# Ledger of designs, part 57: designed miniproteins, single chains

Each design is a single chain, and the fold is of that chain. pLDDT is the mean over its residues in the fold that is shown.

## One batch from the design tools (miniprotein)

Design m2106
Fold by ESMFold2-Fast:
Structure m2106 (fold): chain A 74 residues (1-74)
Amino acid sequence: MKKPTPEEALSRLTPEQQEAVRRLRDEAIDLAKKGAPIAEIANRVKQELVRLGLTPDEANTIAAAIAREALKAK
C-alpha cells in the first residue's frame, strides 16, 4: 500500500554497486549545497548507475531518491 522504498532496490545490487550508490549520494548532497540544479544531479547519478550495470528503471528510482535527499540537505 505504501510505495516501495528505493532502499529495497539496493538489496538486488552487488556490494560494489551499493558502495558506489552511497558515494554518489554524498557527491549529490555536496553539489546541491553548492547550488547545482537537482535535475542535473539526478541525471548525472542515473548515468553513473547505468554505467555500473543497473537497469534504467533501477537507476531512475535510486537517482530520484538521491536527488530528494540532496534537496533536503540543502
Scores: mean pLDDT 75

Design m2107
Fold by ESMFold2-Fast:
Structure m2107 (fold): chain A 56 residues (1-56)
Amino acid sequence: MKIPKSFLELALKMLKERGVDVDSEEAKKIIAEVLSTTDEKLIEDARKQIKEMLEK
């Protein structure tokens, strides 16, 4: 299932506002909150997509 781009953009905004590294455990917590999920695989997939957005 594709993660909606709006959730990825919200997570990225929260990470930037808090100065949190996308590769940190704190980033995973923020992504989990935005997605309202405890699925670690979905959180990791979202984190990878956010990282790709940052590498652009």
Scores: mean pLDDT 77

Design m2108
Fold by ESMFold2-Fast:
Structure m2108 (fold): chain A 92 residues (1-92)
Amino acid sequence: MSAREFDEEEAEKAREEFLKNSSPEVQKLLEEVEKELGKENTNLIALDLVYAERQLAQEGRPALSDEQRIAVIKDLAEQIKAEKEKEKAAAA
């Protein structure tokens, strides 16, 4: 579903809370992803994680660990990076 359906203020706050509750390693990883893939893709990764954690909480399940968050961020970033690299190679 489109991120445009969310209040920008709520989205910013959710991202801040996610980063604030994340280890410095997670924060650094997101910053590196933003440098390579841009803010839009990094926001999509962060939003996906926030949604996943909200779903887990609503189901009465524990939140993701820092290791699980790092693994998800890396997996999503690699997928986006691979797609972009293929498109750039094809466009060249």
Scores: mean pLDDT 71

Design m2109
Fold by ESMFold2-Fast:
Structure m2109 (fold): chain A 84 residues (1-84)
Amino acid sequence: MQLLAEALRAAAELAARAAEAGVPGAGEAAEYFRKAAEAAAAGDLEAAIEYLAKGLEALGVPPEEARELARRAVEEAVAAEAAA
C-alpha cells in the first residue's frame, strides 16, 4: 500500500505541473490522483482504483481503458509490496 500511495502522490505532483503548463484536464487529474493516493494509504483499494481511473479519464483515456489500467496498476503495486 505504501508504494502505491507514493506513486500516486508523485503522479498528482506531475499532473499539477502539467496543469501549470496548460495541459487540458491535468488539474482535474491531479485532484483525482491525490484522492487515489489518500485512498491507497488508507487501504481502500476500490476507491484508489476509482479515483485513478477518473484521473486518467480527465487526461483523455477512454473510461473502459482507464478502469483496466487503474486496476492493473493497483494489483501490480500490491503484488510488488507483498513480494518485498
Scores: mean pLDDT 82

Design m2110
Fold by ESMFold2-Fast:
Structure m2110 (fold): chain A 66 residues (1-66)
Amino acid sequence: AEELLKKGKELFEEEKYEEAKELFKKAVEIDPNNYEALENLAKALHKLGKDEEALEYLIKAKELKE
């Protein structure tokens, strides 16, 4: 999970949003309660124009963090 987050963040920084999304999604699949993975997945989805999906993951992340 941690390796996927690190690699996903690196790809996101390189503006490889689709590849970053894939890694963040895998991190969420491994640990659905990882709010950091959910937040980063939402950011990648937002960059890809998938705002509705991004909002759903952001809300889920906030529920886990609060």
Scores: mean pLDDT 81

Design m2111
Fold by ESMFold2-Fast:
Structure m2111 (fold): chain A 68 residues (1-68)
Amino acid sequence: SALARVRAATDAIIASDTALGKKVAEASKVSEEEALKTTLEALIRMLRANPETRPASLAALEAQLAAI
């Protein structure tokens, strides 16, 4: 409930301010890229430690990390 309320209030503020909307879009893109990179790095470390990890899956994830 708190998250939904904060999201709705934030979206309303962004919708009312074009300059803020631009800055939020830029910040969201950077945040999404950083979050994905962090997640991929953590996942790759975990998978490297697991001897049952499929080599093809590990290679595919490493290729995705290298692409960002």
Scores: mean pLDDT 75

Design m2112
Fold by ESMFold2-Fast:
Structure m2112 (fold): chain A 62 residues (1-62)
Amino acid sequence: SEKEIIKLEVIRNLLKIAVDTERMLLPSLSPEQAAQAQANIAALEAEIERLEAEIRKLEEEL
């Protein structure tokens, strides 16, 4: 449904903000902290891709 698509788009956009925030912090981190932050970014990016795939699937079912 259109309402479900809008909800997923909002969540996707919030996760993109989280990724941008983590990337902004990277230059201030120790190498160990930077490695953890990069792992967190990768996990968030994977979730964004999953949400974008779900959005596309719902759009195709319209």
Scores: mean pLDDT 87

Design m2113
Fold by ESMFold2-Fast:
Structure m2113 (fold): chain A 90 residues (1-90)
Amino acid sequence: SPEEKIEKLKKEAIERLQEVLTLARKHGAPDEVLELIEKALEAVKKGNFSEAIHYLSEAVRLATDPELVAALREAVQFLAKIKEEINKLK
């Protein structure tokens, strides 16, 4: 069903953001970056992908480690694709 597909995509988004949060912690990212990734996770849990993309984009601006910046940019693109797929299921 469309609802089951949306829940699966939401779970994949949550797993991806948890991996990014783990990477940010490993690289000693500032608390502000960690808080933005955590806010993005909460937004995804509520189904608000636009808000999650906004928080991750702010995290990209504040992050300084190249590996973390790349992971955050990939997460933004991934959430944008999920948002498009969910919109097609409505």
Scores: mean pLDDT 86

Design m2114
Fold by ESMFold2-Fast:
Parts: structure tokens; C-alpha cells; sequence
Structure m2114 (fold): chain A 68 residues (1-68)
């Protein structure tokens, strides 16, 4: 899981962030792809249920919005 988060942080470059610090279209597509990968990993490798995965997705999206 930490490795997936590190990959997401590395994949989001300055080119994916607009002048206001918001993710542009490409940055949002990268985030959506990594959220899907995170949901799969959490379900298959960590054994989390759908509610726990939904909470993690919400936290990840909130964190990305606060820092992008």
C-alpha cells in the first residue's frame, strides 16, 4: 500500500497541477487510475471490505485535493 501511494506521488508531476494547485484533467486521470489500483490491492492483498476500501478512497481523494 505505501508503495502504491509513493507511485501516485511520483506520477503526479508539476505538469499535472494548474496555477491554483488543482489537478488538471491528466492529473485527475492519473489519480483515478491509482485509486482503482489501490482498491484492487486493498481488496486482494490486504483483505479489506468494500466499506473500508471506500473510506480509504475518500481519504486519498481528500488528501490529493488538499495538496494539489
Amino acid sequence: MRELINELVAAITPEHVDEEGRLNEEGREILDEFVERLRRHAREEEGLDDLEIDILESLLRMAAAAHA
Scores: mean pLDDT 71

Design m2115
Fold by ESMFold2-Fast:
Structure m2115 (fold): chain A 57 residues (1-57)
Amino acid sequence: SPEIKRIEEEIKKLEEEMERKNKEMIEKNASYIDMLKAMADLQDKIIALKIEKRRLE
């Protein structure tokens, strides 16, 4: 459905943002815990979208 495609595109964008942020944090020698905290909001959004997608399937 068009809605599922929209959700998949949003998940992809958020995952790409998370990867970019993770690489930046690694370059700064940030701790693993600090990286997890920094990405928490993005992870929560991705999880919410995956739940929404599952409900539509």
Scores: mean pLDDT 81

Design m2116
Fold by ESMFold2-Fast:
Structure m2116 (fold): chain A 55 residues (1-55)
Amino acid sequence: MSEEEKAQIEFDKKVKERYDAFKAANPDASREELIAKTLEIANEVQKEIDEKVKK
């Protein structure tokens, strides 16, 4: 399995974990808030994975 494949799997897992945690903590969050938070999480996780790939 390539490093890119491993990075994609880790990305999907981390995004799902953080999204699920946010939704559980904020059950009344609006659809727009959930979308905005998903984009924030995706950007943060992508940066973390890019940092790991360089190490």
Scores: mean pLDDT 78

Design m2117
Fold by ESMFold2-Fast:
Formats: structure tokens, C-alpha cells, sequence
Structure m2117 (fold): chain A 73 residues (1-73)
């Protein structure tokens, strides 16, 4: 789980930096929103004792961030 969260945070940083360079404020905000949703999923999993839920959600968010990054390239 921690490895997925670190990968997600790195992708958010890359998407935000590239989006800002291209003056794409909308994509930068989308990446930041995904990071917020990922942190909520991790928090919920810690409270409920369901790490699989967080892992599935983080994988979905990583895929979405990779799509945003590909779109910006």
C-alpha cells in the first residue's frame, strides 16, 4: 500500500508540474483532486481495517494519473 501511495504522489507531482508548464490549470487541479481522494481512501481503510479497499482505489487513481500524464505529453 505505501509503495502505491508513494507512486501516486510522484505521479501527482509530475502531472501538476507538466500541466503548469503547459498552462493547463484544469489538469493540475484534477491531479490534486485525485491525490485528495487517495488520502481519503487510505484514511477510511485505516479506520475500517480494510487495506484491500485502499489498494484497489489507489490502483484506479494511479491509472487515471497515468492517463492524465500521457495526455499532457
Amino acid sequence: LDELLEKLRKLVKEVVELAKKKNDKKTALEAEEIEGLALIAVGVAKITGDPEFAEEKLKEYVKKLEELLEKLK
Scores: mean pLDDT 81

Design m2118
Fold by ESMFold2-Fast:
Structure m2118 (fold): chain A 69 residues (1-69)
Amino acid sequence: SAVEEAVAAVRSGLGGGADRAVALIETLPPEERERAIAELRRLLSDPDPRVAMAAGLALATLQERGLLP
């Protein structure tokens, strides 16, 4: 699913993972977007600092684009 792909992009810790996650989440209906955002918020507490940082960057971009409740 696009939710799983967005989470996987953030979990990769690779450059551009946050941007890919945002692009995927932007295409989601509200219910699936809420699930993806909840998963990204969980990843803010990930023990891998690269994953936590990517999750934070994705959430910040989603907030800037008015996609967070």
Scores: mean pLDDT 83

Design m2119
Fold by ESMFold2-Fast:
Structure m2119 (fold): chain A 52 residues (1-52)
Amino acid sequence: MAAARERVRALAAEMGKELDPRLIDTFAQRLAADPAGEAEVREALAGSDVLR
């Protein structure tokens, strides 16, 4: 899970998004279950309206 959380945080940073810890954990769980679904996670992050 730690590596997946780091990856989600890196993706959010690349896209200029700030995520709360719950969203990071949710997307990290998705990545851990399906690493091939990284594009889907990126797409979900792009649609997220999480500020600060």
Scores: mean pLDDT 71

Design m2120
Fold by ESMFold2-Fast:
Structure m2120 (fold): chain A 59 residues (1-59)
Amino acid sequence: MHFGEGVILRGEGRLEEAKAHFERALEEDPEHREAWRELGVVLRELGREEEAAEYFAKA
């Protein structure tokens, strides 16, 4: 699962790489609510607030 790698990358400010890892985590486990929430946080930090809101709704 790519979730842990995404968390580390987000903490390092590598938001695009963190996004890719959270997307992979959701491909492997679409019921991973923490990954939906973390992807929402990354999207918000990237300035994609409308997309972030959709991901938070699924978390």
Scores: mean pLDDT 80

Design m2121
Fold by ESMFold2-Fast:
Structure m2121 (fold): chain A 68 residues (1-68)
Amino acid sequence: SLEEVKKLVEEKTEEILSTIEDERTATLARSLIEQELKDFIKNNETDLEKVEEVIEKSLELAKLLAAG
């Protein structure tokens, strides 16, 4: 369900962000995850595996952006 997706997103996002020491990287990762998942939720996607993949890709992109 969409409610389960939202809960998983919130829990996984906070869990991953808590492992990031750099505040700038954490802020960028949160913003990227929120933006990507807004589109995902708007399209009524309920695939939890895709949600986890989006979170992982957003974290990697945030690390690259923070390094520049």
Scores: mean pLDDT 72

Design m2122
Fold by ESMFold2-Fast:
Structure m2122 (fold): chain A 77 residues (1-77)
Amino acid sequence: ASLEQVQAEVEEARKKVKRPLDPSITIKTVELEKKNPIAAAYLELGLLYAAQGKLEEALKAFEKAKELDPDNADVLK
C-alpha cells in the first residue's frame, strides 16, 4: 500500500479517536518516520485502531509496521 493510502486511514481513525496518542508513542513514531515513513504510518494506524477497540485491525497494522522495519523491536513496545 502507498504512504498516502495509509495516511488517509490514519486521518480517518484519528477522527474517531477524540484524544491524541501518548507523547512517548509520538516520539517513537517520529523516529521511525525519519527512516521508514510507511512503517511509521502503520504503527500509528495500529495504535489508533487499538484505541477504538479494533484489536484485529490493530494487530494487522502492527504486523505490517514490523514487516517494513523488522530490526526495530521498539515498534511493538
Scores: mean pLDDT 65

Design m2123
Fold by ESMFold2-Fast:
Structure m2123 (fold): chain A 67 residues (1-67)
Amino acid sequence: SHWDAVAADARAALAADPNDAEAHNALGFALQQSGRLDEAIAEYQEALRLKPDFAAARGGLAMAQAA
């Protein structure tokens, strides 16, 4: 699916740089769209650990926790 491709791209970015907050956020979003909510929450939390002011990751986390 489209979200499997997004997740694969994000994982490739994380293999090169595990501290890429944008890649963690993208992976979280792809996992959320695939219904993998617990994994999405973990990835959004990692994005926020790396970049606490990351509004997109904060929003994604809130939506995943509300689902």
Scores: mean pLDDT 88

Design m2124
Fold by ESMFold2-Fast:
Structure m2124 (fold): chain A 70 residues (1-70)
Amino acid sequence: SEIDELARKMYELARLGASTKEMAEAAVAIDNGDFERAKELFEKALQKAIEDYKDRNPVLAKKLEEYLKS
């Protein structure tokens, strides 16, 4: 399901130490059934992670860009 796929991507992003605030808010949104809000917050966290990693790990940044396009 889309929810399961989003949760999996969020798990990977959290493991990488990405944007704590947006990730925490997205997790709360999922728990509350607010999937639209969770997607918005996840996309914001993902964009921040891409920008943070692009210089120090460009291979990882490219993988994160693929998550954003999904």
Scores: mean pLDDT 74

Design m2125
Fold by ESMFold2-Fast:
Structure m2125 (fold): chain A 73 residues (1-73)
Amino acid sequence: GVESMVELLRKAAELAEDPELKEKALEAGRLVEEAARAYEEGDFEKADELGRKAEELAKEVEEYLRKALEELS
């Protein structure tokens, strides 16, 4: 769900040691929230555009978190 994704991105931002990755995680979270609002309002084109941008940023953050977790596991 959107709330779970936003919380995951917020936690990713807290764990990121690189300020650039932290900013990307926060930006992705904001884009996910904006995409959800656009979808609720029936603006599916805007929702798709914002969702794609969020997905690209989230993918980079996910790769960082995966590597961090591998070092702890």
Scores: mean pLDDT 74

Design m2126
Fold by ESMFold2-Fast:
Structure m2126 (fold): chain A 70 residues (1-70)
Amino acid sequence: KLEEKIEEAKKSPKEASDDVVAELSRRLAELLAGLPKEERQRLALKVMGAIVKGDKESGEKVLEALEEEL
């Protein structure tokens, strides 16, 4: 499993991109831990969609705004 992730990182344009996604995912999970289950799922889908489709920096700013709201 770890070995597979390393291999995928090598296939990606840049390893840093995968690290950023992993960090944002960890941060999102931490942020959502305090929320009710239903609200947690809904917000996770919205935020992850923004992170994946937008710039990594834009996704991070969305997380920052969500963190401030919570």
Scores: mean pLDDT 60

Design m2127
Fold by ESMFold2-Fast:
Structure m2127 (fold): chain A 68 residues (1-68)
Amino acid sequence: LEEEIRELLEREVELSMELIGLAVELTIAKKKGDEEKAKKLQEEIDKIAEEIQRIADERDALLAERKA
């Protein structure tokens, strides 16, 4: 249980760092007026955000089981 929670936290950190990198690139693309690149980056950000949410939900479920 503790190891599973750690693995989920590590995955969340990795995805969060990737999300930050993409957000920076999105800001640069928007500033340069590269609408096509900005659209693709936004789509990638949305997908990663959804994955982070799924992992967070799974972690919260495991934490609830540990407290029971």
Scores: mean pLDDT 82

Design m2128
Fold by ESMFold2-Fast:
Structure m2128 (fold): chain A 85 residues (1-85)
Amino acid sequence: GNAEKQRIISRAIGLILRAMGLLIEAELALGEVPEELRRLYEELKRLAMEAIRLADEGRLEEAEEKLRRAEELLEELERKLRELL
């Protein structure tokens, strides 16, 4: 089955949505999205989108590596937002 592929795609979409939510939280709390958080979001989105593409191509190990990097960026974004609040 395509269970592993679907899991990677689902995780990638979840990371993008969570990161987007953090940018919305930053804008509501601070009145603007700090450039550092915006850059982290854009890099996370790029890696997550690459993971989706690689998973669609059946390149699951490469997709998982991109996804892991995106997860690290989400943790950094969450940490930096906490430091600003």
Scores: mean pLDDT 89

Design m2129
Fold by ESMFold2-Fast:
Structure m2129 (fold): chain A 64 residues (1-64)
Amino acid sequence: VEELIKQLEDPDPEVRMRAALLLGEIGDERAVEPLRKVAEDPSADPAVRAAARAGLQGIRAKRA
């Protein structure tokens, strides 16, 4: 999980998107704050922000 959280700050937007989606599939609550920061970052790529929002929804769905 921590390695995926670090990949949210990767210079490659494809790596950041994959990390966000995988964190959502895992559903670990430790990813909530890192994903929220990415989703709310106006300097992040729109696709990466969308992936971060999808990841947050995935975690929420697992926690009910």
Scores: mean pLDDT 76

Design m2130
Fold by ESMFold2-Fast:
Structure m2130 (fold): chain A 76 residues (1-76)
Amino acid sequence: RVEELLERARRAAARLLALAAAGREDSPEAAAARAELARLYEEVRGDPEALRRLEEVLREVAEERREEVLAALAAR
């Protein structure tokens, strides 16, 4: 179950970062991705180990997409 949550978080974070890189961070798709991430955080908030793994996944995705996101945000 935790692995499935981490996979969903990775996909949602990657989707959100791709939308931000395109300058569409305020789109309905971006809102849906943020809502999914918030739900996953709520689901694991009582489990410190799951939270740590979720944070690691989000950090890794952010690092992979950092350059694209920064370029898109600077263009806004």
Scores: mean pLDDT 74

Design m2131
Fold by ESMFold2-Fast:
Structure m2131 (fold): chain A 67 residues (1-67)
Amino acid sequence: SLEEYEAALEKLPEEVILVVNGIDVGKVKKADVKAAIRGLLAAGHEVEVKISEVDGKPVVELTVTPA
């Protein structure tokens, strides 16, 4: 749910690596990730959020299913 992923994101550093549907977007602020997810959900898209580490760096992967 939205609350679950936001709680997990708040534990991350200010900057994270963002991946959307397998495409590496690069380094972004976690606040921008939160805003992007809110916007996608508001547009009616389904969003799955996975948080991982690659080479010690936090990675946020969004899997977006269009409405």
Scores: mean pLDDT 80

Design m2132
Fold by ESMFold2-Fast:
Structure m2132 (fold): chain A 86 residues (1-86)
Amino acid sequence: SIADEAEKLTKYLVENGLVEEAIEVLEGASKYEKDPYTKGLILERLGELYEQLGKHEKAAEAYRKAAEAFREAGDYKKAEEAEKKA
């Protein structure tokens, strides 16, 4: 799946210090992911990578979107945890 391919590529990129490129991969994956739970996981990972780069506003946006996706999936605990990171 697109999510599985994005996960593998993101791991490779992050391990090689290519964090901005990993963000681009996850942004693409989140845009095309139809499953709200998987989309929430991608958006949460995006927030983590933005935090690593010191892009706190972008990280907060990603975490809020992750919370929305988790609520859509019915995972209210993950939604609350993502909201707290924003």
Scores: mean pLDDT 88

Design m2133
Fold by ESMFold2-Fast:
Structure m2133 (fold): chain A 75 residues (1-75)
Amino acid sequence: NEEEIKKIEKEIEELEKEIKRIEEEIKKLKEQLKKETDPEKKEKIEKEILELEIELGVKEIELGVLKLILKKLKE
């Protein structure tokens, strides 16, 4: 149980790092989008943002599930 807890805590830590990386990329793209005037480039940036937001959502769900498992393992 203790080893399993440590493994999940490590997975949570790595996943949180990945989520922060994706959030940073989305922020950069949103800043870029605000300054962009070319319609074709705007569409490409919007698509990249959407793809990253979907990836972020999936990772946040995974994080939530791991945190719930961790809570159960502590009791």
Scores: mean pLDDT 87

Design m2135
Fold by ESMFold2-Fast:
Structure m2135 (fold): chain A 79 residues (1-79)
Amino acid sequence: LKEEAEELEARGKELEKQKDYREAGKHYRKAGELYRQLQDYASAAEFYRKAAEMYEKAGDLEEAEEMRQKAAEAEAQVL
């Protein structure tokens, strides 16, 4: 689970370097979901924010807003 999230993060970063923002966003989103399952809400929020940034760069504004909401929900669990 943690190793899977780390693999998704590494792949997301590589896709981001290639400017494949939509696929990078999907990988960051899945990493955030796995960290949420691990109850690591701080990491979940970080990756949801990263996914939102990627979706915004890809022009996927609905997905970006969804990810911002998920990040805020995860941040609320930390506080």
Scores: mean pLDDT 83

Design m2137
Fold by ESMFold2-Fast:
Parts: structure tokens; sequence; C-alpha cells
Structure m2137 (fold): chain A 84 residues (1-84)
């Protein structure tokens, strides 16, 4: 994936979190399985924002992200869960 495509994906994931739309949760869950670590990080951060807004459906995906191979993704998930 190009850097431009990665930045667009990250922007889209952040937009979903800002909207607070619960329909975003399944899409963000799929983004946690992306090959690109920056996309997975953005998905974990977006899921954390939705969980803080009260969407408990994000919590299982944040727990999944605690097992990610990338340290920053795991740290984002941990911080999101600790803020609940």
Amino acid sequence: MSQQQIEKAKSALRSLAETGDGRAVPALGLALKDENEDVRLAAAEALGELAKKGDQRAVPFLKQALQDENEDVRNAARRALEDL
C-alpha cells in the first residue's frame, strides 16, 4: 500500500471515531487485521475513542489489539482499556 493510501485509511478511521457511529466498530475490527501497522494503530485508537463514548462493542476488539505484534498498537489498546 502506498503512503498516500495509508494516510487516507488513517484519516477515514479517525473520521469514523469522531462521528461516534457504532456501525464503524465492525470496520475498525477488520482494520485491526490490516498488514500495515500504522493502519492497525489508527484502528486501535479509533476503537478506543468509541469505547470512551460508551460503545462497549469496541471493547472485545481492543482486547484483541493487546495481542498485536506491534508495541505501539498494544500500547494504544492498553491505554484505551485503562481509560474505561
Scores: mean pLDDT 81

Design m2138
Fold by ESMFold2-Fast:
Structure m2138 (fold): chain A 92 residues (1-92)
Amino acid sequence: SLEEELRREREEAERELEEYNRKSQEVKKKREEEEKKLEEEAKKGTKEEAEKAEKEKEEFTKKSILEESEYTMKGILASSRKIAAENELKRL
């Protein structure tokens, strides 16, 4: 039935939302941990080693932010699908 199809779509969208929220949080946590490591490495060694560590930190941070943003966008899309299915169910 249409009601069963809408319930399945809602449940699928909810699972996707939960997964993307979890992955977004994992990326953020990993970024914070790696940034701390690279920052500590930048405080040690020669000026050249510190400059290299700062560049590595910048590149890693950029990549991590992009990955987090991708999961955040996917989560927003899943949330929209869930809301649409819920609204259609209310009209039945």
Scores: mean pLDDT 86

Design m2139
Fold by ESMFold2-Fast:
Structure m2139 (fold): chain A 65 residues (1-65)
Amino acid sequence: SAEEAKKKIDEKAKKFEENKEKIEDPELKEDIKALEEKEKDFTEEEIKLLKAYLYGIYEVKLENK
């Protein structure tokens, strides 16, 4: 459901905030910097979705290292 999807996004966004200082991948660091620089141009919902997305990429990269 949409509510379950929103909850999952919120949880991933929270994990992103808790773990962003541990992200050492150069490409992800640039994406995080770009998000922070353009954060004012996005809605709160879009920011959470982008943070959840970046954390998902981080998890995949950890599995492949």
Scores: mean pLDDT 79

Design m2140
Fold by ESMFold2-Fast:
Structure m2140 (fold): chain A 56 residues (1-56)
Amino acid sequence: GAAEEGARAAAEAVKAGASPQEAGRIGYETGLRAGADDDEANAGGARGVTLGLSGR
């Protein structure tokens, strides 16, 4: 869903060297564009940052 797209974008941003803050923003904006509401987009971004950091 839209939140999962945001999470994936945030995880990819972290792996590419983005800060957790920047990756979270990228995931949030991606989720919103995909149709997530604000709460879903925020949660997706946070999950994606955690996944990206865990993959290091």
Scores: mean pLDDT 82

Design m2141
Fold by ESMFold2-Fast:
Formats: sequence, C-alpha cells, structure tokens
Structure m2141 (fold): chain A 82 residues (1-82)
Amino acid sequence: SEGVKIALEGLEKLKKGLESGDDELASEGAGLVNAGLGGIKDEELKKKIKELLEKLAKAVTEGNVEEALKILDEIKKILESL
C-alpha cells in the first residue's frame, strides 16, 4: 500500500528528528505519517494508530523520549503488519 509506505517513511523521519533534537525533521515526519494514514482503509487500525500518535505527542511534550520511541516502535509494527 502506498499509504503504508508513506507512513513508514514518516515514522523514520520522526524517530530521527526526536533522537537528534531536529524539530523540523520530526514535524515533517509526523506530517508524512498523517498523510500516509489517509491511504489506509482499515478504519479501526487507523483509529488505533491515531490514538498512539496522540500518546506519542504527549510523551514528547513531557520530555519522555524513551516512552516516545517505544510508541513509535509499536506504530511501526502495526504498519508493517499491513
């Protein structure tokens, strides 16, 4: 699926941005994840990923990088299963 490929590329950029403190790269990555989700037809799975992205944003805001990376890995595994 094209949407899955775009979302996975977005996750890689988001992870790299978070690990390096590159806010622009992290923002670009998050945008690509959301764009890729638009191409996913499984509404239940899409909703689950969106809820995980909200938890990710909260972990980042709270400075919990370890938790944020764990959530990213969970989202990646879901997308790779599609």
Scores: mean pLDDT 84

Design m2142
Fold by ESMFold2-Fast:
Structure m2142 (fold): chain A 71 residues (1-71)
Amino acid sequence: SRKLIEEAKKLAMEALKKSETLQEINEAIGLILQAIGLELDIEWGLISEKEATERAKQLLKDAQELLKKLE
């Protein structure tokens, strides 16, 4: 789960670098904040392992889709 979140955060940061509009910047920042929030939820034991894995997979997918749109 943590490795998936790190990859999602990395892709969201790359999307931020390629962002040219305020809307694109906001979307990239939103994904970065979601990644940080999920890392904290896992670190503090606030969510189950299953829920953490599902959220991490969704976050990675969202980051990949955003980066692809900005290519």
Scores: mean pLDDT 82

Design m2143
Fold by ESMFold2-Fast:
Structure m2143 (fold): chain A 65 residues (1-65)
Amino acid sequence: GDASRQAQIAKLQQQIAERQQEINKLMQQLKTAPKSEIPKLIGEILRLIGEIIEAELEIAKLKAA
């Protein structure tokens, strides 16, 4: 039912918001990081972006149903 879909969408939106906060923290770390640490931080940011994209695709599927 719509209430169940709305609850699932809300949980996915919360997960996206939490991952966005993690990205913001990593971006702040990136500003002061030595060059040797930059690839690791970029890798973590890209991983979190991928997870956000997957969550957005799941929301799109739930809205299309």
Scores: mean pLDDT 88

